# Ledger of designs, part 110: designed miniproteins, single chains, continued (2)

Each design is a single chain, and the fold is of that chain. pLDDT is the mean over its residues in the fold that is shown.

## One batch from the design tools (miniprotein)

Design m7813
Fold by ESMFold2-Fast:
Structure m7813 (fold): chain A 88 residues (1-88)
Amino acid sequence: SEALAEEAVELLRRYAELALEKGLISEEEVAEFYAALPEFRAHLLSLPELAQRAYVTAVRALIAELEGDEERAEELRKELAELVEELA
């Protein structure tokens, strides 16, 4: 789904911005990360929709961890585990 691939890319941009704000990465690293996003988007579109959903959930969990929302991060990690189990 193009919608899921776009959502994953948007969430990855948000993740990178939060990591920069928290001082975990440099502006140069963010620029390199953004430069890789078009290839990553193309890769996501080649994957089954279930795998695309797993990526969206994984990035949401990482964002929740960076925001300090451990309860939300734990919920998303459980959802991710269920999606990964369905892929196996």
Scores: mean pLDDT 85

Design m7814
Fold by ESMFold2-Fast:
Structure m7814 (fold): chain A 96 residues (1-96)
Amino acid sequence: SNMKKAALILGVTEGMLRMIGWEGLRLKDKEAFIKLVEKLVENTVRTLSEYDPELAEEFRRRAQKIIDDLKAGKLSVEEATDQLLGILRDYKRKLE
C-alpha cells in the first residue's frame, strides 16, 4: 500500500538523518551538515511525492523551516537534528 511505502521511506530517512547528525557533531562542520540535510530532505520529498504528495509537501515545509532556523543561528545542529527526527517519527506513527 502507499501508506506502507511512505512509512518505509520515512524510516530510511530517519536512519540517514541520525548518521548525518552524528557526523555533523563529530566534524563540527555546520555548512557540510546543512548541505547533507538539504539533499536528504530533497530526495525524501521527491520519493514521498510518488506515494503521498500531501505528506511530501507538509514534510518539505516543516523541514525547510528547521533548516532556515539552523542557517539563521536560531537552532544548533543537535536541536535541528532532534526536531527533524521528531517530524519523521510523528509521520511514521500516523502511517503505521
Scores: mean pLDDT 85

Design m7815
Fold by ESMFold2-Fast:
Structure m7815 (fold): chain A 110 residues (1-110)
Amino acid sequence: SDLDWLKEQTKEFLEYLIDYYKKVAATSKNPEARAIAKEVIEYLEKKLKEIDSYSKEEILEELEKIKDFLKEASEKIISHLNAEEAEIEKLEFDNILESLDKLIEYIKKV
């Protein structure tokens, strides 16, 4: 069904985010930034398990909640980085937000 396909696209995007935060958790020199990245992974893995139970409307609502959670987490990560690392993380996170917004708009059209 169209809904099953939307669920698969949403799960693939969440897996992409999990892989990104796994990289942050593995490579960041700051232990607080690594700890926050691990909390984000746990949050996203929980959401990934819930997607199959959702309607289209619930998927859209959950993606907006994920967006808000990731914004807060990104601000906390950035607060623990030096100016150079913070600038790089801001650019990477802006790319994540753009991809998330494109997914939300795409789901709305289907």
Scores: mean pLDDT 87

Design m7816
Fold by ESMFold2-Fast:
Structure m7816 (fold): chain A 88 residues (1-88)
Amino acid sequence: SEFAERMEAELKKRGGVSEQMLEVAEALQKYLDKIREELKKKDEEARRKILELAYKLILDGVPVEEALKELEEALKTVAKLSDEEIKK
């Protein structure tokens, strides 16, 4: 996926990647892949902001549960996805 490719490239450039960062990256990537179709229907600016948030959450080492919650909130507020679109 586009997200996985960019994240993998970014992590490879960093010395010292933590297991926590890898776990968060995997969780967020799986979540974004699940909603990929709905996210593609939104404008490019909203999609870019969501991806930038996901990268920040991973790089800041935010715990998986908190990162998923913040990403879901941004999908609702920034990308304006409904609960139904997110739960697909």
Scores: mean pLDDT 73

Design m7817
Fold by ESMFold2-Fast:
Formats: C-alpha cells, sequence, structure tokens
Structure m7817 (fold): chain A 104 residues (1-104)
C-alpha cells in the first residue's frame, strides 16, 4: 500500500508520461505501440485515483480521474472502433467520468 506522497509522485510521473505520449501521437497518429501506451497510462491514472480516494484524498483523486479521462479521450481520438482496446477505453473513460461526478 502506497503513501499519499508516493501516490502524488506517481500521479506527477503518469501525467508527464501522458503528455509526452500525446505529443508523440500527434507526430505518429497510427503508431499502435504509442496508442497502447496511452491506454495503459489511462489505466494507471485511474488506479492512482482509486488509491487516493481510499485514503480520503478526494481533490487529488478527482485530478487523477480527470487525467485518466484525458488519456482515454486522446487514445479514442487516434483509434478506430475496430481497434481491440477501443470498447474498453470507452467503458473506462465513462467509469472515470462517473466517479468524478460522484465525488464533486
Amino acid sequence: VKSVEELKHDLEGAVHNKNATIELLKENPNDEVLKTKLFEIGKKLKAIGEELEKKGETELAIKAYEEAVEAYSSYLKYSKPSDPLYDQAVEEKEKAKKRIEELK
């Protein structure tokens, strides 16, 4: 079980990786490895949000979920409905959005 300080560090790193991957995808919009990486970053951000929420860090949890929504939204922007992770990205994005609304 991670401390709040460790989770804050993980959140900052995951946000940095999200932003870097989105910039690379702008230059390489059909790169399946980068798309998969962005999806996995979204999952990591959501998991960080869930752990922060369990620790009562509501504001940081909302931030982590918002960053996860952006990662999944960016994945979906560069993906097709036929892509194997597309439906899962839609589902995970909606779950994160619902959690944000329930915490506000």
Scores: mean pLDDT 88

Design m7818
Fold by ESMFold2-Fast:
Structure m7818 (fold): chain A 94 residues (1-94)
Amino acid sequence: SAAELLRKALEAARKGDLETARRYLEEALRQREEFGPETVDLALDVAEEAARRGDKRSIEIAREIVLEGGRENPELVPYFIGRALRLIGLELDL
């Protein structure tokens, strides 16, 4: 599942293994399932960890997952908008 792949991406990012984190993010994005709240939260967690480590590429991939989740669940946009804005701030500090 996308959520399982994102948990693996988060663990890899926390270890500083950004190459492995990116591979899991890309695989999660390829999933043809709906991206619900858990998946969006995990993608944002991965993006924040990647931003702290200077990896703009992982932020970009995670952003696509968040955008797809918002498209499929528009009612969730207010829920994660603050985290998305914080992520943009972290990216600008890179």
Scores: mean pLDDT 76

Design m7819
Fold by ESMFold2-Fast:
Structure m7819 (fold): chain A 73 residues (1-73)
Amino acid sequence: MPLEVPEVSVSDEDLARARAQLTPEEIAQLEKELKGMSREELVRKLAEYASQPTPRNLAKAILVARKLEELLR
């Protein structure tokens, strides 16, 4: 589909820095939520976190972007 989305090329270093800003419980909960999500739900979730730019929301946005990248392969 020719839907233009922001580049979601999340490096392992970017992911590691994002994970360091979150607790293990926050990471586990987010990964559990993302596991059942469709591509459209992931795009919406990414936009929600990006619209409220706190350090934690930006870290969560990086985790969502990585999951979206996996689905695009």
Scores: mean pLDDT 74

Design m7820
Fold by ESMFold2-Fast:
Structure m7820 (fold): chain A 78 residues (1-78)
Amino acid sequence: MMSMMQVVRQLADALRSRGRRRFTLSQILAVVDRLDADPSVISTVRRWVQDLFRRQRRRTFTVSQVVSWLNQRYVDTL
């Protein structure tokens, strides 16, 4: 099974491949939904991304900001 860290890395690579510096919630969720991973992991990452946008009240985030948030959420579950 792919680890959470591998899924976050795949998301980061997929977002970077789009040639954009910043992404909206809907753009990130569309990429998350296309990742080749266990549905429970996809659901968790999707929830964490939604939580980021809700708490920070920003319209867009950089790939680095999204990755940092997801890595922090993962560490907080250990």
Scores: mean pLDDT 81

Design m7821
Fold by ESMFold2-Fast:
Structure m7821 (fold): chain A 89 residues (1-89)
Amino acid sequence: ALKAVEPTEEELKLLEEAGKIVEEYIEKKKLSFEETRRLVGAVNRALIAALEKKDYKALEELIELLKENIDAPAEELIKKIEEFAKEIE
């Protein structure tokens, strides 16, 4: 149900941190509209999967993955996030 994925205050802080990293990556790398759409989609998929499973460690691991790959090409980052999302689904 929709209410089942409502984040806690701690989850909201992690979501805000992830959002800031993604925004910085988009601006730094000058991503195209298509790359931005795909990246945001992949990140949202991973976030939803972690929240639905109540896997707080997965949220922290996603943030670490984003930080470690901030200099990576968009295609590489997107692929890593999609693979991460599959592991937690």
Scores: mean pLDDT 77

Design m7822
Fold by ESMFold2-Fast:
Structure m7822 (fold): chain A 72 residues (1-72)
Amino acid sequence: SAAAEAQAAARARSLTIGLLRSPGSKVVAEQLVQQASSLSPAQAQALLDEAVAQARQHSTVADYFAALAAAA
């Protein structure tokens, strides 16, 4: 539903803002932004959604980036 999509987007945005505001996670946030900068808005949103899902499944967003680098 549109409400569920809006909630998911709001949550992803809040998590991204949290990463950007935390000095200890700034490097990871900068890597995510750099990777997203070459993508379309839809692809950037998909990457963000996947990063949020993987952050929950893996201990850190850094582990997710390591997995992406290995797959690329």
Scores: mean pLDDT 56

Design m7823
Fold by ESMFold2-Fast:
Structure m7823 (fold): chain A 67 residues (1-67)
Amino acid sequence: MEYTVLSRVTLTDADGVHREKSAEQIKKAIEALKKHAPDLIEYGVVTEEEVEESLKKLEEKRKELEK
């Protein structure tokens, strides 16, 4: 399922969980994306650029929630 990691991120945003819980979920999503990124790139599901952009956006969102 090519969108497994990205779906997790989308669900985190959609659920509107409390900021502290959202930050934890985003951190877990970042870890999951980093873990699965090599496989997703190898299978041509996403590009390295898309993975890097997604990671950057997730880290920025986590930082905003930690303010």
Scores: mean pLDDT 65

Design m7824
Fold by ESMFold2-Fast:
Structure m7824 (fold): chain A 88 residues (1-88)
Amino acid sequence: SSQQKEMIQKMIREVEEMIKEIESKIPTLSPETQALVKKNIAEAKELIKQGEEYLKQGNYQKAMYYVTLAESTVTMNRMLIFMEEKEK
């Protein structure tokens, strides 16, 4: 439905904003954490692309699944960054 499509598009936008926030913090992290965060962000971007492709197909269940996986991935990265910031 139009409502389901708009909701998923909003979720994608929110995940993309979280990714931008994380990317802005990468230069302040240790080299080991930078490498891990960059890999995880690349994975989250691929999950978003898969979600967008399913959204285009009208498969809202799979679109939601991939977007939720991307959100989980960026949330774990925010925790990793938070843990390192506390060590400083």
Scores: mean pLDDT 87

Design m7825
Fold by ESMFold2-Fast:
Structure m7825 (fold): chain A 84 residues (1-84)
Amino acid sequence: SAEEAVRLVKNASDELIKAIEEGNDFDVEVATALLLIAMTVAKLAFPEKKEEIDRYSDEILAAADARDVEGVRKATEKLIEILK
């Protein structure tokens, strides 16, 4: 469902932020994999928003690669705002 997609994105983003803050590169990779799964579910739930989901998802991944917690938070907020 749409609600499940939002929940998966929020959970994956929270795990990613936690992993970055703890400096655990392994957990960052695991959380990134969870985020990719969440993005796939979100695109299935909101096919009309696939392009925007991909864009904000790419922003989250770029912020994660840079270990930028604020970038991850802001991009996730934008993604969640369109998942409705």
Scores: mean pLDDT 87

Design m7826
Fold by ESMFold2-Fast:
Structure m7826 (fold): chain A 84 residues (1-84)
Amino acid sequence: MLSPMEQLVERTTKRLRELWKRAEEAEAKGKLSKEQMRQIAILVTSIQIRLAGALFDPNADLAALEKEVEELLKEIERIIEEGE
């Protein structure tokens, strides 16, 4: 049975996979630069580090984490949309 934190990790991981696939498709069409792809990779890594840290922090604020993750996901979407 998944905790609310584990559910957030699962949902975010699925969304990151979809965004990465969309970014790769845009790069293949010449719509995204290597620099934009590196920026997306840095944002993905930042999200993964935050989620990993929260899983081991008994004082983790789920609502604050969800907001921070959503802001980073929106930044990834913005970069991809600029290329599309």
Scores: mean pLDDT 83

Design m7827
Fold by ESMFold2-Fast:
Structure m7827 (fold): chain A 102 residues (1-102)
Amino acid sequence: HMMEEKLKKIEEIVEKSAEALRRLLEADREETLRLLSALYGVPLATLSSMSDEELVEWYRKLELENYKARLENGEEFNDEIVKKLLEDIEALERGLLALIHR
């Protein structure tokens, strides 16, 4: 019961991250792929071979697995932490969009 509520919050964070990635791909696909390659250690050639839908699904799965692992290791996802994570996602998206057009 408690675990289902925590999973719901994680799913909300993951979906917001996926939405942000979709917007970044629409703004500048090439630079977004370079940033993903740098952040996750995936070869640029591998990411470039994927469609936007495949990239968003890959990212959603990766983020979901990462948050589930954090939850399993005893990390708490209370309302304050969730709010901070959502704010960090929005701040990261804004920062990346600013860098893309430099």
Scores: mean pLDDT 78

Design m7828
Fold by ESMFold2-Fast:
Structure m7828 (fold): chain A 87 residues (1-87)
Amino acid sequence: DLEKLREELIKLSKEMLELLKNGEDPPDKLHEEALEKARKIAELEGLSGPEVERTTISGKKLKISPYEARILGEASFEAADEMVENK
């Protein structure tokens, strides 16, 4: 279910953002779960693209496609928006 995967990704993004806001590094497992969900979402949408190596602020190296990056970015914006609205 595409919608369920998006909701789960937004929830993971909220958990990661809360950890970062509190000065804590999110565990590698959260990053890996977020990437896995983004990949499944991209696959269900029929999207594929070349992977590019990127380094996160925490120094973690990730290989992600432009579509996976878009999906992760959209989830992070939605998570941040919900966190602001709940204030």
Scores: mean pLDDT 71

Design m7829
Fold by ESMFold2-Fast:
Structure m7829 (fold): chain A 111 residues (1-111)
Amino acid sequence: MEEERKREREKKIAEIRLKVEVLEGLLAMIEGVEKVIERQAKEKNWSEEEKEELKEEIKRMLELLKKDIEKEIKELEEELKKTEDEEVKKAIKEAIEKLKELKKEIEEKLK
């Protein structure tokens, strides 16, 4: 039935978009934590050693998120090779482009 095929396509596109939104949300959360740490460090006059330890923890979180993004890009590229539906292909390509930009943003933060 055509309606069932349309429903499956819409579900698959939604799942692809949700994966991107989750990873974008995780970066936003890490950025929020970093801002809280910077504010607390100023207000409580934290030592350079204490600030460095927390910066290293943020860096570890960013490196883990980068690995998750790299894994998702590879999985989406593999799915793109197997997909024949043009609307699903478009959603996968858009997701890969967004994840590559997100990865680049994380790489800039790690410098």
Scores: mean pLDDT 84

Design m7830
Fold by ESMFold2-Fast:
Parts: C-alpha cells; structure tokens; sequence
Structure m7830 (fold): chain A 67 residues (1-67)
C-alpha cells in the first residue's frame, strides 16, 4: 500500500526528527481519516516552506492516496 511504502521511506531517514514526526502524523491520519486531508495539507505547506522537498513528496503521495 502507499502507506507502507511511505513508512518504509521514513524508516530510511529515522535520524531526522521531522521524518519521525511525520510517521506519528500518519498514525493520527489513520485514526481520523476525515481530517486526514486537512492535516496532511498543512504538513505539506510547512515542508515546502522549510525547503524539505523530499518530505513534501512523501506527503503528496499520501494526499493522492486519500483522494
């Protein structure tokens, strides 16, 4: 699944705090899917503002999966 692929990519970068925080964010989205798009959209905006393009790409993949 897209979630499993994203989690696997995050594990490769577990030395980065932002990537560990994003793994926790995925858990929150899974607990409340109705708010998932909003939560991920905010995270995407923040990643782009901070120039973290790799993280932004992973967030975009999850947003596309949620619809």
Amino acid sequence: SVVEEVLAELEKHKDKQTYRDFAALIRKVQADPAQGERVLSVALEQAKLHGDEDLAALIERLLAHLG
Scores: mean pLDDT 77

Design m7831
Fold by ESMFold2-Fast:
Structure m7831 (fold): chain A 90 residues (1-90)
Amino acid sequence: DPKAEALREMLRHARRALEAARAGDFAGAREALWKVVEVLERHRSEFSIEDFERLSPPFQAAVAALDARDAAGAVAALEELIAVIEELLS
């Protein structure tokens, strides 16, 4: 299942981003979050509009928090992104 494989790869990168954000490593968190985008774009055709509507808000919140160097905001947004990815895998 290409969508499930993409979601598992995205989940690995999102978890790395979360650990980096918890450590205050904004560059590492941004790099890992960018890898989530690379996976999503490679598998774009596997995702529905509803999937994008669910993934987009926590992803955009994470990007905004990382740009603002807001570790707490980045952690909260990345935890929400992980929860959405896990629910899509269910």
Scores: mean pLDDT 90

Design m7832
Fold by ESMFold2-Fast:
Structure m7832 (fold): chain A 91 residues (1-91)
Amino acid sequence: SEEEEKRKKMIEILMEKSKLPEEFAELIVEILELEENPENKEETLKKIKELLEKMKKLVEEKNIETTGLTSEQLLEILDKQIEALEKELEK
């Protein structure tokens, strides 16, 4: 489908430009897709939080680095984003 081709292209771009593993790039694209078409704000935020938690586990297990960010810096960013989403979900 056209959506599958778009998804694959975004994954390839993230892998090439940010030097990210495919599985991590897939999680980023899934978050972007959820942000484009949210059916319900609370459910969308919960799904994004789950994806960020999966990203955190991948960074910890595979020592993932991006262009310009160490694994430790990436973990700090992910932790802050998860905390921000938890606070938003409490509203």
Scores: mean pLDDT 80

Design m7833
Fold by ESMFold2-Fast:
Structure m7833 (fold): chain A 86 residues (1-86)
Amino acid sequence: SKEKLLEEAIELVREAIRLLEEGGDVREALELAAKGVELAKEAYPDDKELEQMLNAIRYLREDPRTSRERALRYAEEALKHIEKLK
């Protein structure tokens, strides 16, 4: 069950990164990244770094001034963290 949650989390965050790299909507990409981090947090509920990442991504998604570059950096950091949990 944890393995499945992490695999789904990784797929969502990778899709967020792909959208950002292809010039897609920053808000949509951050929503996918947030969903991915939420699934990883379900697998590891006591991981404080996942909670901090989720809060940061949600904040960036709500800010209309969030740059694509900044969104990409946070999505990439989330992916690295989640991959280490696998």
Scores: mean pLDDT 88

Design m7834
Fold by ESMFold2-Fast:
Formats: structure tokens, sequence, C-alpha cells
Structure m7834 (fold): chain A 89 residues (1-89)
């Protein structure tokens, strides 16, 4: 696979992980953050599939990646145990 194809597949797997975690979460705030992360990674996967170069992917996905980092930080603050479990997957 090309780097772009690998990135798209990776982002889709991460999005699926967050979506499944959201469905299983008993905490509605954690579920909301996980759903937002799933949507952000789905959009990054779409951009990776459309991009012609890694440079284009980085440029087009920059704001989405920055937003994902902020949502991840919020999730870590809200539920550090869940965050640690997601990093192990």
Amino acid sequence: MSELEEAAAKYRRIAELFREAAERSPNPEAARLLEELARLYEEMARIAAEAESVEELEERARELAERAERVLAELKALDPELFAELLKA
C-alpha cells in the first residue's frame, strides 16, 4: 500500500475503535467525546483517500488533527483510565 492508503486504513480503524468505545461507554460525556473523535478520524480517512501526496494530507487535515488533539486531551482529563485503555489498543 502507498503511505496515503496506509493512512486512510489506519484512520478508519481508529474511527471504528472510537465509535465502538462510544457505544459501550456508560458515561454520556465520554461517549460524546468518543463520537466526535470517530467523526474527526473518518474525515481524516476521507482526506487521505482523496489526497495526491502526504504533504497534501498534512495540509488538508491540519485543523482536524488539532481538533482531535484537543478532544483527546478533554477525554484524558475526564476519564484517564479509559484514555489509557484506548492507547493500548
Scores: mean pLDDT 83

Design m7835
Fold by ESMFold2-Fast:
Formats: structure tokens, sequence, C-alpha cells
Structure m7835 (fold): chain A 79 residues (1-79)
């Protein structure tokens, strides 16, 4: 239903916002080299999310959750 699709989309957007906040927090205490790596990750993440905006809400939410896992693993690697 349109209502369920809207709720799933909001949930996906909330997850993206949370990931952006985590990267921003990590940048505050990062070296210049690590800040550049974090900026690159954020841009890559945003670009992939934007590409997925054409997808159905269910697929978008699932993809965002998978990207969240990948991002968290890469963040640990940069730390």
Amino acid sequence: SPREERRKRIEAEATVTLMEMLITSAKKSASPEKQAQLDALLEEFRAEFEALRDAPAEELLRAVEEKKKELLEKLKEIE
C-alpha cells in the first residue's frame, strides 16, 4: 500500500541519516588522512543510495541495511 511504502522509505532515510551522523562523529577525532577516507566513503554511500531511489521501498530498505553493514565494517578498518 502507499502508506506502507512511505513508512519503509522513511525508515530507509532514517538509517542513511544515522550513518551520516556516525561518519561525521568519526571525522571529529580523525587524522587528515582518515578524514579524507571517511569523506570518500560518505560520498560513495550517498551516490549508491541516490541510485536506489528508483527502487521499490522494500528493496530500498533491504539495500540500505546491507550498505549499513558494509559501511560499519569499512569504518572499523579505517580506525
Scores: mean pLDDT 79

Design m7836
Fold by ESMFold2-Fast:
Structure m7836 (fold): chain A 96 residues (1-96)
Amino acid sequence: AAVKASMTKQEAIDLLTRVNREARRILEERAKAGDKKAQELVDYLTNGKKPTSITKEEMEKLWEEARREAYRRLGLTPEQVAYLDELVKEAKEIME
């Protein structure tokens, strides 16, 4: 009754997987364009190389900017964006 026409948990996971893949591609494009902070994050994600010149907060900001751009590139609806934002918020609350 409470979830009448919303995305299923599996659909949300699949959509978040697609968003994360596109976000990584956006970071790789920025790195190729000369963004050294994006390059350091890409190196970390690809080769496990620990960032030395960017903070955890800067990494999170870069990832959030890439995720937001991924939403636009993938043509997500406002409802899909709100649902994924809520899932990300819940995941952060569980880890605190």
Scores: mean pLDDT 76

Design m7837
Fold by ESMFold2-Fast:
Structure m7837 (fold): chain A 80 residues (1-80)
Amino acid sequence: SQRAIQLQLARAYAQMAALYAAAGDRDTARRYMDRARALLRQMGRDVDAEMARMMTDAFRNRDRYTVDQVRAQIARLRAQ
């Protein structure tokens, strides 16, 4: 469903934000967080609660994925 794709895309943006934040690129991290927030808002979700959970999970698991892998996932999700 489109809603499932949007949720996966929001998680992927949170993963990108965590990777860039860990690398010290706070401006790029904020842009990805803003994209995740926009998707959650469109879905009518509690943006602050969902962002806190997604960012905590993404940052904790940031060593399990790379920027290139997440970028490829975002491209695939956006093509659907």
Scores: mean pLDDT 87

Design m7838
Fold by ESMFold2-Fast:
Structure m7838 (fold): chain A 80 residues (1-80)
Amino acid sequence: SMADSLLRNAQALGLRPGFGETFSLSSAIILVGQALELQGRKEDAKRLYELAGKTLNGEIPSSEAVDEAEKISGIKLPRP
C-alpha cells in the first residue's frame, strides 16, 4: 500500500549517516506522519509534523526527536 511504501522510505532516510542527517531525520518523521494520516491517525500525524519542524529548527536533539516519534507512531526509527 502507499502507507507501507511511505514507512519503508522513512526508515531508509533515517539510515543515512553523515552530511544532512538532521534534514533526513525530519523528512523521515514527515513520511511517518503521512503514513499515519493515510491510516486515519490524523492527530498523531499532526504531532509528528510539529516534531519534524522542531527537529529542523534545532529545538530538539535528534535522539529525543527519534524517541518522541517512536512514542507517537509506535514505529521503530533508526537512531542518528
Scores: mean pLDDT 73

Design m7839
Fold by ESMFold2-Fast:
Structure m7839 (fold): chain A 84 residues (1-84)
Amino acid sequence: SAKEELEKFLLSLGDNFSHVPPEEREAYIEQLVRTMKELYEKEGNVPPPEELVHTRPNLSLEDIARDVMILMGRSRTKALLSKL
C-alpha cells in the first residue's frame, strides 16, 4: 500500500518517528501521504524546495512532504500517489 511504502521509505532515511508515539504512527503516515497528494495536485509536479528535511528544525508536515517528494523523485512520488 501507499502507506506501507512511505513508512518503509521514511525508515530508510533514519528514525523519522522519534517524536511520534507508536499508536500515532499510522495516523501520521496517513496525514503525510495526504499532504504529499495535496502538494502534488497543487503544482502538478514534485516541488523544488531550497531546504531539505535534515537542514530545517521543527519541520511542518508540508515541509516534510515537500522534502520527501524531492528525495523520492518525480517517478516514485507519482507511483506512490497513484495508489490513493
Scores: mean pLDDT 70

Design m7840
Fold by ESMFold2-Fast:
Structure m7840 (fold): chain A 69 residues (1-69)
Amino acid sequence: MVEVSNSISKLIEIIKEAIAAGEQVKVTFTGPSVMGDLAEIAAERLGAKIVSRQSDGTVTTIVIEVPKK
């Protein structure tokens, strides 16, 4: 779990690390739903796939899967 309320750069680093490791990453962040949209865009741009997204008010949890190389 990583709390990323104000750091898109940190979120991108986490996604890149997951891609390098070939692992599935679960990311939880607090903020408006736009943070979830930005996370999805970043993941797609880096070649990862969104497996699930769950939102509960201001808390969003996204599970991303990196393609196997």
Scores: mean pLDDT 67

Design m7841
Fold by ESMFold2-Fast:
Structure m7841 (fold): chain A 83 residues (1-83)
Amino acid sequence: MTLEAELTRENLAQVLVEIVKLAQENPEVTVILRNPSEALAREAVAAIRDLAASLGYEATTELEGGTARVRIVSKKLLEEKEK
């Protein structure tokens, strides 16, 4: 499942809530945040990483020129593939 959003300081909390909802329903979620501010993109990536870790997900992050891509995968799904 892929979530694409234009990130603003005002909607960061709403984006995080949406990620939690998608993560609960999907074993893999790709988040693409488009943001003109590199500082806000870094803040969002850090918040998403912390959130993913708290939910037992692995997060892979890429940041390029105001676009942040975060891939989160359920640790349970990764463990199931190893069996």
Scores: mean pLDDT 74

Design m7842
Fold by ESMFold2-Fast:
Structure m7842 (fold): chain A 65 residues (1-65)
Amino acid sequence: MTPEEAVKGLLELARKYLEKGDIEGAKIAAQGVLGPGVNGLIGQGKIDLAQEYAKEAEEILKKAE
């Protein structure tokens, strides 16, 4: 599994948790994107994608407050 696939999976999971009202699940999944997910993309040289997905994860985190 590529870092991009892993990040997309975590973002979809976080959005699904928000849709179901599972705030804690959404926060955990979004934090996974911001930490290991973004770091994996940076390691692949995909800096623009890392920045884009980090912003999406922060938006999910704000909605999960």
Scores: mean pLDDT 80

Design m7843
Fold by ESMFold2-Fast:
Structure m7843 (fold): chain A 63 residues (1-63)
Amino acid sequence: MEEQIERDINRALALIAVAVAALSLKDPEKQKELRERGNKIIDETEDVDEAVREIFKLAEELK
């Protein structure tokens, strides 16, 4: 029960990170690329901290 709640919260935090990172990019095409690749990072990464780090790193590379 507690593990499931933690997983749901962590996934929500990773999705919020994608949204925030995308908003930092003013170019709509770059926002689309970040959302697509960010969602893939979330799906492939079990560690939320690592996923969030990779998402923000991707956003910096797309600037």
Scores: mean pLDDT 77

Design m7844
Fold by ESMFold2-Fast:
Structure m7844 (fold): chain A 59 residues (1-59)
Amino acid sequence: AAEEGAKKGEEAGKKGAEGGTPEAGRQSVLDAARAGREGGPEGAKKADEAGTRGAVLSG
């Protein structure tokens, strides 16, 4: 459901961003994207935003 996907996406994205490492950022973005796809648009948005920040920082 959207709620479940949003939670998983957000958590994955936050973990990547908090880790601040290239691997963590990339991994969280992938996980967030996957969770968001199944959870729906809200999950995808939040996951993408949080995960992307980590990934962008990593390069």
Scores: mean pLDDT 61

Design m7845
Fold by ESMFold2-Fast:
Structure m7845 (fold): chain A 84 residues (1-84)
Amino acid sequence: TEKDIAKLDEIVAKAEKLLADAKKKNTKETIQKAKKELEELLKEAVEILKTSKPKSSKETAILIGYVLRIMGLLIDVELLEKKL
C-alpha cells in the first residue's frame, strides 16, 4: 500500500547513501560494511513485499521495482569490491 511504498522509498534512499559513501571512501572496510548493510536492507525490502497486500497488479509492480533497485545497488557494491 502507500505506507509500504513510503517505507521502501526510505530503504532505497538509505541504500543509495550507503553506496555513495562506499564510493567516496573507496576502502575495503567501507565497501564490505556497505555490502553487509545493503544485504540487510534487501532482506527488509523483500519482507515488506512478502507481507504487503497490494490492491492492484500496478501496485505490485511498483513494490517489485523498489526491490529490483536495491538489488541493482548491491550489484554495484559487489563490482566495487571486485576492483579492490
Scores: mean pLDDT 83

Design m7846
Fold by ESMFold2-Fast:
Structure m7846 (fold): chain A 107 residues (1-107)
Amino acid sequence: MDEIIEAILEDKEYLLEFLKNAERHADDDEETLEKIIELLVRALSSPDPEIRRAAAEAIANLAKTGNEVVVKLIKEKATEALKRLLSDPDPAVREAAREALKALEEA
């Protein structure tokens, strides 16, 4: 599983497509969700602002599904990374982080 995460992170086009469709995984088992959230948290720390923005948007979409397991895992694993992005140099990344944190508070 870790080798798959590294492979996804190395392919920008594949990573962006995965992030755009991450909400499709909201009904997956908890072990799979933990690995997806791990991938999302790593993407939030990408040197590429396009990837950081897409990861924050993916988290917002996952939180909006209202799945209790997904929301719990994001709150436990991604909240600190999202709060850091509120101070990101890219304004689009800051906006995506605000939307993600709002979605988590409304979930």
Scores: mean pLDDT 81

